Designed miniproteins, single chains. Designs and how they scored, part 59

Each design is a single chain, and the fold is of that chain. pLDDT is the mean over its residues in the fold that is shown.

## One batch from the design tools (miniprotein)

Design m2045
Fold by ESMFold2-Fast:
Structure m2045 (fold): chain A 74 residues (1-74)
Amino acid sequence: SMEQALEEAQRRGQLASEAVNEAVKILRKELGLDESLSAAEFFEKVAPGDFEAEVKLTQRVTELAQKILAERRK
């Protein structure tokens, strides 16, 4: 049972990571940025050394990732 719980936790972690990556990809396309940009390069392009812009971008990514996870039915 503990091994099954750990496997489920790992799978949920991977789904969360995939949702964040998909959220970044969607926002990158929405903002007209290059699809080859890494997440770090995307953040530098949208929020270059601006703490408030970085916080807002992080909130947008998190909100979109949560919506993606909610749409991914079990």
Scores: mean pLDDT 74

Design m2046
Fold by ESMFold2-Fast:
Order: C-alpha cells, then structure tokens, then sequence
Structure m2046 (fold): chain A 104 residues (1-104)
C-alpha cells in the first residue's frame, strides 16, 4: 500500500469512528491519525508535524491518556484538537479536506 493510500484509509476510519460515535482505544486513535515510520518516528496526518515516539507518548500522557485506555469518539476529537491546537470542528474539516486531497 502506498503512503498516500494508507493515509486515506486511516482518515476514512477516523471519520467513521467520529460519525458513528464508536469507542476506540488510544492506541487505535494514534494509529488513525499518525503514520509510523521505520525509524520509530510518527507523522500527524492532519498537520504533517513529526514526533518521536517518546514525544508523542508524553503529549498523550499530558492529556491523561494511556495507549490501552478506551475512549469515546468525542474524547478522541478532544485529543486530536489538543494535539493539533485546532478546534474539534477544524479537526473534522481538515480531516475531510485531507481525505479529498489524498483521493484526487
């Protein structure tokens, strides 16, 4: 799967989680919004910001989140909002915009 196709699939799943009010783990949330690289780094699909695994885990910890925690769709949006410094509405708009761009 190409990186472009992988990003599109992840964004579709993220929007499905939000629209259907699904519960997910924090680990699943991370896997939907971040692409993991072979060097152990992560890239935020919405912003393009790069994180080491240590920095990403510390950001999650600052939000009171552990990888095995089960969160609601609204809590996932709040986490995405905090990590991107966008509103929940801006996160959803950016996810839809990016998905459209990746499928073009």
Amino acid sequence: MSLKEKKAELLEKFLEVVENKKKITVKEFVDLLFVKHENGGYTNVLTGDQYSEEILLKELESLGLKLDDVITADEALEAASALTKMSKEEVLEKAREKLRELKS
Scores: mean pLDDT 82

Design m2047
Fold by ESMFold2-Fast:
Order: C-alpha cells, then sequence, then structure tokens
Structure m2047 (fold): chain A 98 residues (1-98)
C-alpha cells in the first residue's frame, strides 16, 4: 500500500540521517587532527557531498507530507534513498580510512 511505502521511506530517511550525523562527526574529528592539505581537501569534499544528500532528504520529507504521490513515485523515491544510504556508507568508510 502507499501507507506502507511511506513508512518504509520514513525509516530509510531516519537511517540515512543517522549515518550522515555519524559521518559528519568523523569528518569534524579528522579535521581537528590533520594538517595534511590533501586529507583536508578530501574531508571538505566528503562534508559537501553529505550536505547535498541531507538537503535532498529534507526535500523528500517535505514532499511525502504535502503531495499526493503515486505508488510508482514512492517506489522510485525508496530506490533513490537506498542508493543514497550506500553512498553515505562509502563516504563514512573513506573518512575512517583517512
Amino acid sequence: SKEELKEEIKKLIEEAEKLIEEAMKLIKEALAKTKDKEKIRKLYLADAELTVIRMYLYEVKKILDTKDLSKKDLEKMKKTIKKQIERIKKIKKEVEEL
């Protein structure tokens, strides 16, 4: 049902937001410890990408609450958020390895 898809999407957004918070904390800690210009550049790029993803998730939450979306639109949205979660996990791992 549309209601089940909306609940699944909301749970995925919560997961993504927690991962972004964890990754941003790691970036802040890494920036405090390093003077290496290349590492600093990579950390700022990671922060910028996470910021863009966070903005996307904010817009998705707003759309879910305000627009009558088709089941097809909700399924596409769910797929996109899952891809963003995998991207966040990759960024977090790259930051941990710096």
Scores: mean pLDDT 89

Design m2048
Fold by ESMFold2-Fast:
Structure m2048 (fold): chain A 65 residues (1-65)
Amino acid sequence: SDAIRRQLTAAIVNLTTALIKKDVEGMEKAIAELRALKPQLDATTQQGVDTMIRWAEKQLEELKK
């Protein structure tokens, strides 16, 4: 779905922006949005999103120290 692809792109942009700004709340929100979208994606895209979420969670832990 084009709508789901646009939502995925927006969530990735939101995550990237929050990472650059070191915005903890923005990162948590973007990760939650990616998790909510994940079940609606194809298997290959789900793997990419899962890898991105795991990496982002590690970055979030470092920012909270």
Scores: mean pLDDT 86

Design m2049
Fold by ESMFold2-Fast:
Structure m2049 (fold): chain A 59 residues (1-59)
Amino acid sequence: KLPTLEEILEKIKKEGPASLTTREVGTLLTVMATVNNGFLSDEELKLLEEIKKLLSLPL
């Protein structure tokens, strides 16, 4: 099963951003692409912004 934004956020909070798998990173990138088209709910947008804060300078 594909991970949700909530599951990704919880994993980052517990295990840190380096714990993310390629599948979880792929899901996050897909959701970020989707936000540009206005298809995300308010709840998904809040989760994405929280993830972005925890990943400040992910490069």
Scores: mean pLDDT 70

Design m2050
Fold by ESMFold2-Fast:
Structure m2050 (fold): chain A 60 residues (1-60)
Amino acid sequence: SEMERKRRAAEEALRLARTGDYVKAAQILREAGLSKEEAYQLLLELGASLDEALAVLKAM
């Protein structure tokens, strides 16, 4: 489903963000068609800290 695809993109983005690659994380979220609001919500649901989520959103 589209939601599962977006969730998988957010999981991969969080993995990359945790290695410090916020630009690649943001790229994956944009390519998956997530808005900043959708990305923020999914990253937090997946256990991202506020700082991690904001770092990715700033790169989007």
Scores: mean pLDDT 86

Design m2051
Fold by ESMFold2-Fast:
Structure m2051 (fold): chain A 55 residues (1-55)
Amino acid sequence: ADPVLNSKRILAGLVRKFAKDPGRAERFAQAILEAQGDISAILAQASEALKAEGS
């Protein structure tokens, strides 16, 4: 699997967790997965959130 693709999947998962609204979460996650261009900044933010979740 491509590292970029894996990163997008992780980010989408975090978005779904944070939103907790099924409709909103799904739209937001899909927008991230369909995002074009550089997502490095978004990935950095997601990484920090994931660390917080890990206790």
Scores: mean pLDDT 61

Design m2052
Fold by ESMFold2-Fast:
Structure m2052 (fold): chain A 83 residues (1-83)
Amino acid sequence: VQAILDAGEAGNVADVAPLVEALLDPDPAVRRAAAEALARMIKKGSEEVQEAAVKALVELLEKVDEALREEITKLINEALEKL
């Protein structure tokens, strides 16, 4: 099929971990930017990037407090709806 292998523009698997860590930043603007980048990877990335992003997000959400988990989930959901 046509070339949707990896343009590098929708992110790479290696970019997932830094963005997930940015979701723990105390600055809500940083968290929002990270959520938008991760949502773009989930919606427009390769299958491998999508799986890595979702898995890393689920693992992060298991380790954070309820308030931060709800905030991250809301940011990701809003970003996905806008893409």
Scores: mean pLDDT 74

Design m2053
Fold by ESMFold2-Fast:
Structure m2053 (fold): chain A 94 residues (1-94)
Amino acid sequence: MVSVSLEVLRKTPENVTVKVTLEGEVPEGQVIALYLITQDGKETHLGTAGPGERREVEVTVPKSVKTITAVAVLMDERGILLEILDKATLTLED
């Protein structure tokens, strides 16, 4: 099973820094791609994890961003997206 989590690391007047963590088992011959999507439609590719790998990345988003969603997607050897494995959403307006 694959899981994605989001954690706020710090807030400034201008920015919020979030840690995105990807954990789980990746099938042989496949990879998991990690993306961050904001409510304004900006997509950021955070990285990939192969079999036995863990991925942690820090992302800084502007304070105007209200909601972020981290998405883990399964890809084949050609980089074709096969399915969404997990999603985590975080609201940044406190």
Scores: mean pLDDT 78

Design m2054
Fold by ESMFold2-Fast:
Structure m2054 (fold): chain A 87 residues (1-87)
Amino acid sequence: KLSAEEAKERIAEILEEAVRAAVRAGMDLATVLAHVSRVDMSAPVEELARAALEVLRALAAQANPEFRAHLDRLIEEIRRILEEYRR
């Protein structure tokens, strides 16, 4: 079972990967950071995960097909973290 700190660390790593991938995909860094800045990293795990999923979905709506496929994988990773945390 994941601890709250382990779950939050993994979610933070996923958000960092999403930012790096968005920049590699040619997305405007200021726009990407504006989405990510709305995430309260001090929030409880479930609230942080919900916020992270909203950010990834917002980026996916603007993404090219290749980047959207990558974001879909990151969304599934957050879902798995939540399942493991809740067990």
Scores: mean pLDDT 83

Design m2055
Fold by ESMFold2-Fast:
Order: C-alpha cells, then structure tokens, then sequence
Structure m2055 (fold): chain A 100 residues (1-100)
C-alpha cells in the first residue's frame, strides 16, 4: 500500500542493471547474457504492472525474473566467469535494495 510509482521506478532500476550485466557478459558468456536480458524484460513488465497498481502480477513477474537471474549466474559459473557474476550481482543487489 505504498506509492506504486516508487515501486515501479525501483523495479525499472533492477531491469536497467540486468541489461548492463547482459551487455558486460555478451561476448564472453552469450547464454548468460540472453538470460540476463530475459530477466530484465520480466522486471520491466513487473514495473509496468506495479505502475498500474497490479501488485500481484508485479510480484509474480519479479519471482520469474529472479529465477532467470539465478540461471544466468549458473551459466557464468559454468563458463568460468564467476567474478563477472559477482560484479553483476553487486549492481543488481544495489538496485534491488532501492526497489524494496
């Protein structure tokens, strides 16, 4: 029961961080990059749902986006790029703390 626009802005910041993570790993872990981009799309849809007051849909899309984020981290670990995953996680966690 907060400002739905503030929640939407926070979720959009998470999507932006995920897109930057995707670009950072695009050339070294293309599969992880694709998963980060898919997660970013889900967080953008969650932000749109929150802006419209559909907090149930925003929550469901956020959970789905988090699942793809974890899959992207797994792909980076398999590629031996765990350090890049840690850098991406720091930026994403900062954005998540502002959305929460």
Amino acid sequence: LGDTQLVADGLRAVADALERAAERVRDVAPKASELYREAAELFRKAAEAAAQGDMGLAHSLTIAGMDLLLQAQGELAKAGKEDLGQEASKEINDALSKAM
Scores: mean pLDDT 81

Design m2056
Fold by ESMFold2-Fast:
Structure m2056 (fold): chain A 95 residues (1-95)
Amino acid sequence: PALYRPGPLVAAVLKEAGATRDVLTGGELLDHLFRYIEKNNLIYRDPETGKLMIDLSGTPLQQITGKDSLYGSEIADLLDAVLKQTTLVPPEAIP
């Protein structure tokens, strides 16, 4: 399985989401990212467009993405930005 070691900004997000490990699978990282978003009530509906928005202001996610907010449809871009702040853990040896 692919394992990821988060950088300091991602580690801060994961720790607040309840992560206790330094190395996570992509699925675990995704689960903790959604947990962080839900815990901090970052999702809202834009009154002008009716679209779901994610408020990143004042969070480490703002520093990771360089944006104050994202459309809910841009969740894939948020995931990509988070993964760019992690290091893939290589296999230690080929058997």
Scores: mean pLDDT 77

Design m2057
Fold by ESMFold2-Fast:
Structure m2057 (fold): chain A 80 residues (1-80)
Amino acid sequence: MLAERLRENARLAEEYLKRGDIRMAADYATGGLAGAGYIGKAVEYLDKVNAALKAGDEEEARKIVEEAIEEVLRLADALE
C-alpha cells in the first residue's frame, strides 16, 4: 500500500542517483512525498535541487536528493 509505494519511489530515486541522473532521482523522491500528501515538502526539495543545479553545484543537488529520499523512507516507516 502507501508505505510500499514510498519505498519503491525511494529505491528508484537511489538508482537514478547511482546513474548520475539527479533530475530523475529528484522527481521520484519528490513524487513520493507529493503522493503521500506532503506537497509543500516536495516543492521545497524540488526548488532546492533546481537552484543547486542552476548554480552548477551537482554535489549539493545530490545531497538534497539524498535528504528527500531519507524523508520518504521515514514517512514509509511511520506508516507501519
Scores: mean pLDDT 84

Design m2058
Fold by ESMFold2-Fast:
Structure m2058 (fold): chain A 78 residues (1-78)
Amino acid sequence: MDPELLELLKRFKNDNSVEAKAIEKLAKHIVNGVYQVAPKEIAPLNPSKKVQDLAKQLAAAKDVKEAEKLLTEYIKSL
């Protein structure tokens, strides 16, 4: 996993919000190379529209590096 993304994810370790759980689940899907199914996998958590849209963008990513960059940019925008 990208070191910058790994550091950013630490911000959510003590956050029990739906948003934090959805973001951690997206990161796990990227690491496992299955980010294309991310929209379906996070839907049960009922995350914000922004996170749902992010999951769709991740599903359309060309490779793992693009998916990691999209998630990193999203977290930095928070």
Scores: mean pLDDT 75

Design m2059
Fold by ESMFold2-Fast:
Structure m2059 (fold): chain A 66 residues (1-66)
Amino acid sequence: SDARFALAMTRAELEELRKEFPELSDEEVQAVLDAVRAAIAAGASLTDVLRLGGRRMREVRERLLA
């Protein structure tokens, strides 16, 4: 399903980010996953869910690089 795909992709990206930044907290990981789940529950399209996930990932990465 689109929901399963979007969630799996977000988890995979977070796993890769955590390899680069081991200090990435479980709370931050959960916040990104919860945002993706909320978008899915609100009926967002796969494209919009993936765009949201990518944006949240960029925000986390920018914070970690600061």
Scores: mean pLDDT 81

Design m2060
Fold by ESMFold2-Fast:
Structure m2060 (fold): chain A 69 residues (1-69)
Amino acid sequence: MTPEEVREALREGLRAYNETKPEDFEKKLEEWRKKAEEGDVAASMAYGMMAIQRGVDKVIKEIEEKKKE
């Protein structure tokens, strides 16, 4: 996998995160996870990027809830 392919895969993951509604995230992540398990390294990178962004948003939300007190 070339650096350019890695960059493109990460951009695809970030783009999907921005374009996909939160309720549809699980379906999109599962699609990429299946492709990654089949040996699609680009899909594994896209999955990782989307999962990281979702995780970061959850942590930020928990911090905001904590600050409400």
Scores: mean pLDDT 75

Design m2061
Fold by ESMFold2-Fast:
Structure m2061 (fold): chain A 65 residues (1-65)
Amino acid sequence: MEKEEKLRKELLALGLSEEAAEVAAESLRKVLEFPEGGKEGLKDGIKNAANEDERIMAELILKYV
């Protein structure tokens, strides 16, 4: 809960959309439920980032895990 809200606020402060921040918060919650598989997904997300926003989201989610 607290980590999700902090992640959301940090992404918004960096200029990402509210939708992107919400998606990132949901991803963090899912990764916290299944950390091993979730971390692999985040590494894939960072590696395959199509733009800076996507990379920032994946990096911050991984940091908060």
Scores: mean pLDDT 78

Design m2062
Fold by ESMFold2-Fast:
Structure m2062 (fold): chain A 79 residues (1-79)
Amino acid sequence: MDKEKEEALETLEKLEKDLEEVEELIEKSTDEELIQQIRQSLQDTLEQLKKLKEKFKDDPEVIKKIKELEAKIKELLAK
């Protein structure tokens, strides 16, 4: 489990950084097609996070990180 947990946390940490970059792109871009593509990718990421939440349901650290990222993605989708 240690390797799976470490890999999950690393993936979530990388995703957090990627979301900051995505926020800047949405904020600065006037390209409607690019924004729609980003929105689709964010929704796909939410589905992946739901699956990770089921896999790590008994791990409060992983669940907390997933919930934080879900909140960020929902905020970005609301823009």
Scores: mean pLDDT 80

Design m2063
Fold by ESMFold2-Fast:
Structure m2063 (fold): chain A 97 residues (1-97)
Amino acid sequence: MTYLVTLEVEVPESVSAEELAEAVVEELKLIAPSAEVLSAEGKKEEVDGKYIATIRLVVRTDLTPEALERAAEGAVLLAGSRLNAEVEILKVEVEEL
């Protein structure tokens, strides 16, 4: 199955969307080795003095949407640890393509 995973994450000013996307992809590969990331895109916006990164991943995997959602959440938290940054997950959405 192929999925679009959309993540909205509050990040510090010092963390770029590209840096977060790369860290999330690496952590996702460790958590879910069967997940093949076909593309990863990130953008960051400042909203009311907060920085929100929107990460979009196209993932091919045999995981269920629910398992992929949990793996993506775990990957974001581990990516925050890897970057020595506090991150807050605002939204995780998994759509079948």
Scores: mean pLDDT 87

Design m2064
Fold by ESMFold2-Fast:
Structure m2064 (fold): chain A 86 residues (1-86)
Amino acid sequence: SSLETLLGLLEHELAEARTLPPEEQARAIARSLRGARDWLRKERAPEELVELAEEALRQVEAHPERAIDIMEEFLRRFRELVEELE
């Protein structure tokens, strides 16, 4: 599915972000979350998935030092929601 393809891309982007210096991780994760949010809106995905991406983005902007942890939690919840919708 398109959602599973997006999830795979985001998991790859998280793995790449982990290799970056800490000061660059928050920017990379925020970029990935904005991309996910914009794609979900364009594809008219369920509102719950859009809201999840927006909440994760707000958390990264408030707590950039937690960017990796926030992205991991976002991906875990995103996977759970996709499984519930299928």
Scores: mean pLDDT 88

Design m2065
Fold by ESMFold2-Fast:
Structure m2065 (fold): chain A 96 residues (1-96)
Amino acid sequence: MSEGEFEVEVELALVLIQYAIAKTHAPSLLARLTPEQRAEFERLLAEIGKLVDEAEKIYNDLKAGKISPEEALKRIKEIRDRVTELLRRMDAIVAA
């Protein structure tokens, strides 16, 4: 039980760290992009922000006893996979 909750906290922390890194580097990256690439990059970053909000809500529901650690871990891992894919798409824009 406690082990499952710890795994959820680790996965949430990794999502939060990925988003923080992306936000920190975004201004420098955006300065090098075309207007169209900039708009796509900003849309992808905003989508990651929404996924972070969803992950935090899942964690709060877990702490409130509204969801099991197993279900919370599954959902946060799915969010982490989506965040990783969006970050790869942002990297592709910068590389183009």
Scores: mean pLDDT 85

Design m2066
Fold by ESMFold2-Fast:
Structure m2066 (fold): chain A 74 residues (1-74)
Amino acid sequence: MEKEQKRIIDSAVMMLSVVMNMNEKQKKQMRQALETKKISDDMLKLLQEKLEEAKRKRDVFAETVLQSVLSIAD
């Protein structure tokens, strides 16, 4: 439930921070956006563009992380 959802979001944001080189402020903003499901259209587009780049580069780790984040966002 609530605790498990927060743990999933924290893990996803931590992995995303490696893929996108996010700082602590950006990680906090992303956690809040995922917890509230209020991701901006600009951020959603950026995540989708990064996913397409990961697919083109065959970066399996980045692709998996970005797919997981987009799945949580939906």
Scores: mean pLDDT 79

Design m2067
Fold by ESMFold2-Fast:
Structure m2067 (fold): chain A 118 residues (1-118)
Amino acid sequence: MEKKAREEIRKLAAEATGHTILGVGYLLESELSTDPEKAEQYRREAFESFKDSVEKLEKMAEIEEEQGRLEDALTTLETAKKIAEQARKQLPEFSEEIDKLIEKLQKKIDEIKKKIEK
C-alpha cells in the first residue's frame, strides 16, 4: 500500500507541475497573439490548465491525508491555493469559477489544520 501511494503521489505531483507550466505557456501565447479570438482561446486553455493542476494537487493531498501525512497534505493544498490565486490575478474573466475553487481549497485547509491541532 505505502509504495503504491508514494508512486501515485509522485505521478500527481508531476502532472500538476506539467499543467502549471502549460498554463503559464498559454498565458504567454495569449499575450503574444495579435488575434483577439486566439488570445481568448489561449486564456481559456490557461484557465483549464491551472484548474487541472489544482485538481491533481487536491487528489495528491487526499492521498497524503489517507497516509496520515497531514502536514504534507496541508502544504500541498496551500500550494494549490497559491496557484489558484495567481490564476485569478492573471485571468480575471474566470474569477467567479476560481473564487469557488479557492473557497473549496480553504475549507480543506481548515479541516486539515483542525486534524493537526494539539
Scores: mean pLDDT 88

Design m2068
Fold by ESMFold2-Fast:
Structure m2068 (fold): chain A 89 residues (1-89)
Amino acid sequence: PPSEEQKEEYRKQLLAWYYASVPVYEAQGLEVGASARKAAEEGKKIPKEERIKYIEALTEEVLKLTSDPELRAQIEALRDQAIAAVEAE
């Protein structure tokens, strides 16, 4: 089973993922629960460079799921907003 140290690392990775993915999921019209939004806020505590990498990587994965140009533009705009928010911190 995972050690306490391993659990904390997994938690940090999950928080960074929520920070990056929540805006992208909402852009796709997917409902995001309050717990997921809270996790995204906690993700702001993750180092900026790492959060940006997660945002870019997850955005690319989500873009593979749709060919709708309007939705793709919205997803890319939310990626840009998320990166700008990280840079403004």
Scores: mean pLDDT 72

Design m2069
Fold by ESMFold2-Fast:
Structure m2069 (fold): chain A 78 residues (1-78)
Amino acid sequence: SMNEQKEQQILAQLRELAARDPALAQQTLAEIRAVGLETRDRLRRRTGDESAVSDAEAQATLDRALAVVEAAKARLAA
């Protein structure tokens, strides 16, 4: 699925980042975790059920996680 492709892309980019800068990779993982927690908090506030993640919400969370990894890679390139 498209979500599986995005997950694989995120994992591949994190592995590349970890090879170049392990400390930045750890910070990036923490930021991705924060994005996931923020999404669950928003779902809980709106629906009262943090487990009711729709495909659209999963997609949006993956897009935010991918943006975090890409921003970290840009910092390495600078």
Scores: mean pLDDT 74

Design m2070
Fold by ESMFold2-Fast:
Structure m2070 (fold): chain A 70 residues (1-70)
Amino acid sequence: STISRLIRESGKLRAKGREYDKVSKEVGEELRKAGDYVYLQGSSSLKDEAKKKAEEYLKKAEELIKELEE
């Protein structure tokens, strides 16, 4: 189901965030926020806002990771 998929995906992003916390707390925080907003996509009233926020936090994490590789 969509809800099971969102729970799994949220959990993966939050776990990735915790692993990044060991290297960069800033990257870890952005990934955990992305995971939280993926979970909130299960709410009919928040779905569109949560999707946009998840994409924003993922983009921020990607930009920070790119800076770490410089």
Scores: mean pLDDT 82

Design m2071
Fold by ESMFold2-Fast:
Structure m2071 (fold): chain A 63 residues (1-63)
Amino acid sequence: SAMDEAELQFLKLLFSQTEEEKERALEELIGLKDKHPEAVKAAYERFKDLLSEEQQKRLEEAL
C-alpha cells in the first residue's frame, strides 16, 4: 500500500548508514507525495519526532 511504501522510505531515511541512501529515501518520499499525499503526511506525523531538524525542514519545504 501507499502507507507501507511511505513507512519503508521513512525507515530508510532514519536508519540508512550513508547520506546517499538517506537522500534517495527523501527523493522517494517527495515523489510518493505527488501520488499519495495523505499517506506521506500520515507517515510524516508518525515519524517526524525521530527525524533531525534538517530532515524535518527539507520534508516540510517539499511537502
Scores: mean pLDDT 80

Design m2072
Fold by ESMFold2-Fast:
Structure m2072 (fold): chain A 96 residues (1-96)
Amino acid sequence: MALLEELLADPRLKALVDAITKAIKERGYVSNEELRELSERLGVSLSSVREIALQVSIILSVEEALKKGLISEETAEYTISLALEEIRRVHEKEVA
């Protein structure tokens, strides 16, 4: 996941992705209140936080499906690449 590692070089994006990943792994979702608090704390727009949370949720779901043998490696790689491209697009908008 070289692109994800490059994106996570930004400490704000890393903090956001880590918090969302933790919430999804612990509860299966991230609440609107948590998304708002992350937006306020990290200085990222709520719209961008929501978009990134959606893409992180997709990546985690695809990784789980691949681990369970429910999808092909090709399908997983393609879907994850699209999600990472959306995260990059949102991140570029926030740093511009």
Scores: mean pLDDT 81

Design m2073
Fold by ESMFold2-Fast:
Structure m2073 (fold): chain A 91 residues (1-91)
Amino acid sequence: QNAKQQLEEQVKKAIEEVAKKANLTIKSLSPTKFSDGIALTTGTAEGKETHTISAASVLNKDGTIGTSATILNKDGVVVESLSLPPVPLSP
């Protein structure tokens, strides 16, 4: 697998896990945006009200991928956050 696929897999995993942790249903996701070792996805999730999801994965100089995701409520307050353990980039 190429690096872009692995970054996108980590971002999607983080989005699924943070939504599950917040007990929200994902409604929409933007296409993954790639820039110089970074993958970023934003979207919306629904419970009783609409929430914003943001997740990013970064390819570190040591060859590991670090990934985090956050959920904001309608007032822009963080209601859940998640960081995945770093994983090595597969060849």
Scores: mean pLDDT 82

Design m2074
Fold by ESMFold2-Fast:
Structure m2074 (fold): chain A 70 residues (1-70)
Amino acid sequence: DAEKKKQEEEKKIREEYAKLIVEEKLDEDTAVAKLKEKYGELEDNILKQISSAAAIKAFREKRAEEAANA
């Protein structure tokens, strides 16, 4: 299903953005530039979603869980 694959790809891009901000400690412009380098042209809806504070919070919670299990 192309729609489900697109949603999963958008989720991966949001997680990659949050990782660049949280783990690599990059600024927003640098993180977006790296994503464009890796994934090519990004759609406007993806760019709006990847800047979400909720996505960063979810990523931090996931990282905390992984760190506790390491």
Scores: mean pLDDT 70

Design m2075
Fold by ESMFold2-Fast:
Structure m2075 (fold): chain A 112 residues (1-112)
Amino acid sequence: KEEIIELLVKASKGDEEAIKKLLEQFSPRKPSDEEVKLLAEVIKTKDPEKGLEIFKENYSEEELKRLARYLVNISNIRALFYYNMGYYEDAILEALKWIIEMNKEKAEEFLK
């Protein structure tokens, strides 16, 4: 529990090792080093809209759907709602907002 809280806070700052560990815990597939680096770059922008644009430049529609599934697992119920409705870009945007705004209090609430 404490370890996951620390990983969420570090990931919000663009720490690649923390991002990799979180994706490995909440994803059915081990992420590639390229996927981890791209997500870290996006998080470091501190701009969810710019982050989504970077993903759209680097990923196909099918790859964006897979990314949305990963990010939903480490975000909030609103991102999950968008994903279930087929609004994958909105799901990614909501998940990025939640991840970028992460702090210890939000991480503790997420794990309840």
Scores: mean pLDDT 76

Design m2076
Fold by ESMFold2-Fast:
Structure m2076 (fold): chain A 66 residues (1-66)
Amino acid sequence: SDAEDQRLYQELLELARAAPEAVKEAVREALAAATGREPSEEEVLEALAVVIQGKLFEQERAAEAA
């Protein structure tokens, strides 16, 4: 449901906020290179949330394949 998706998204954003500063800097640099502009803090956290979600999905798929 939309409410479950929203809750998951908020959990991913919390994980992104708790990430080490070096990880956030790496994401910022990648976004700047991709967009040609300095990203906002919110854009960095949103991009990192997507990366975290992808990593979790990869782990689940690997477990199902085993």
Scores: mean pLDDT 78

Design m2077
Fold by ESMFold2-Fast:
Structure m2077 (fold): chain A 61 residues (1-61)
Amino acid sequence: SARAAALGGRAAAARSGVDAAAAEKVVQNSPTPAEAGRNVVRETGADDEGGEAAGAAYASA
């Protein structure tokens, strides 16, 4: 379904794709531990900045 796929893509891409890519990118650039990547992951994650993820879930349901 295009509708559900589009909404799922928004949340999934932001969480899964960006989340993993952001963490990997930070770790690759810095010799520091994944703690730097965790900060970027949290920024994109649903912890505080994940309001859009909640919105996508609401719209899909």
Scores: mean pLDDT 47

Design m2078
Fold by ESMFold2-Fast:
Structure m2078 (fold): chain A 79 residues (1-79)
Amino acid sequence: TEREVLEAGAEAGANGKNVAQSVGGALGALGGAMSAIHNGELTQKEAADIIREGAKKAKTEDGRSLLLTAADDVEKAPV
């Protein structure tokens, strides 16, 4: 599901060992979030909260910052 894509992206961003891996995860989370919102699977708040939970588990400061930025972008996106 699109929710699973979001969760996988957030996990990949949190587990990223370098900036490139964290960016890839955050972009995957953004794509999954917007798709889940578009198909009515999740609200913007629910999608942002899933990304924020990933940020709490981030192994690097860059990964945490990228996921928090992605969550804010999802919550504020015009839909």
Scores: mean pLDDT 81

Design m2079
Fold by ESMFold2-Fast:
Structure m2079 (fold): chain A 85 residues (1-85)
Amino acid sequence: MEALEEIRREAEERAPSLSDEELEEMLEKLAEVEKVSVEEIRDELRRHAEEEGRPLEETLRFETLAAVLRKEEMEKKKKEYEELK
């Protein structure tokens, strides 16, 4: 539980500092993992921003970074498990 809160906190701190290039790289990475297009991810996040009354640019950066950090944490745990075998 705390790990998810920590990931979201880190995303809140780092998201405003993301360059447009870094954001695009993260979106491409998420699109490959989720088997969807970058357009679909952007449209989903735009809908979320509108539903929650949040600024689109801030929501896009925050949610994209949070998703990447969550995926990295999952991959790290998977690697640690394999190393224990």
Scores: mean pLDDT 75

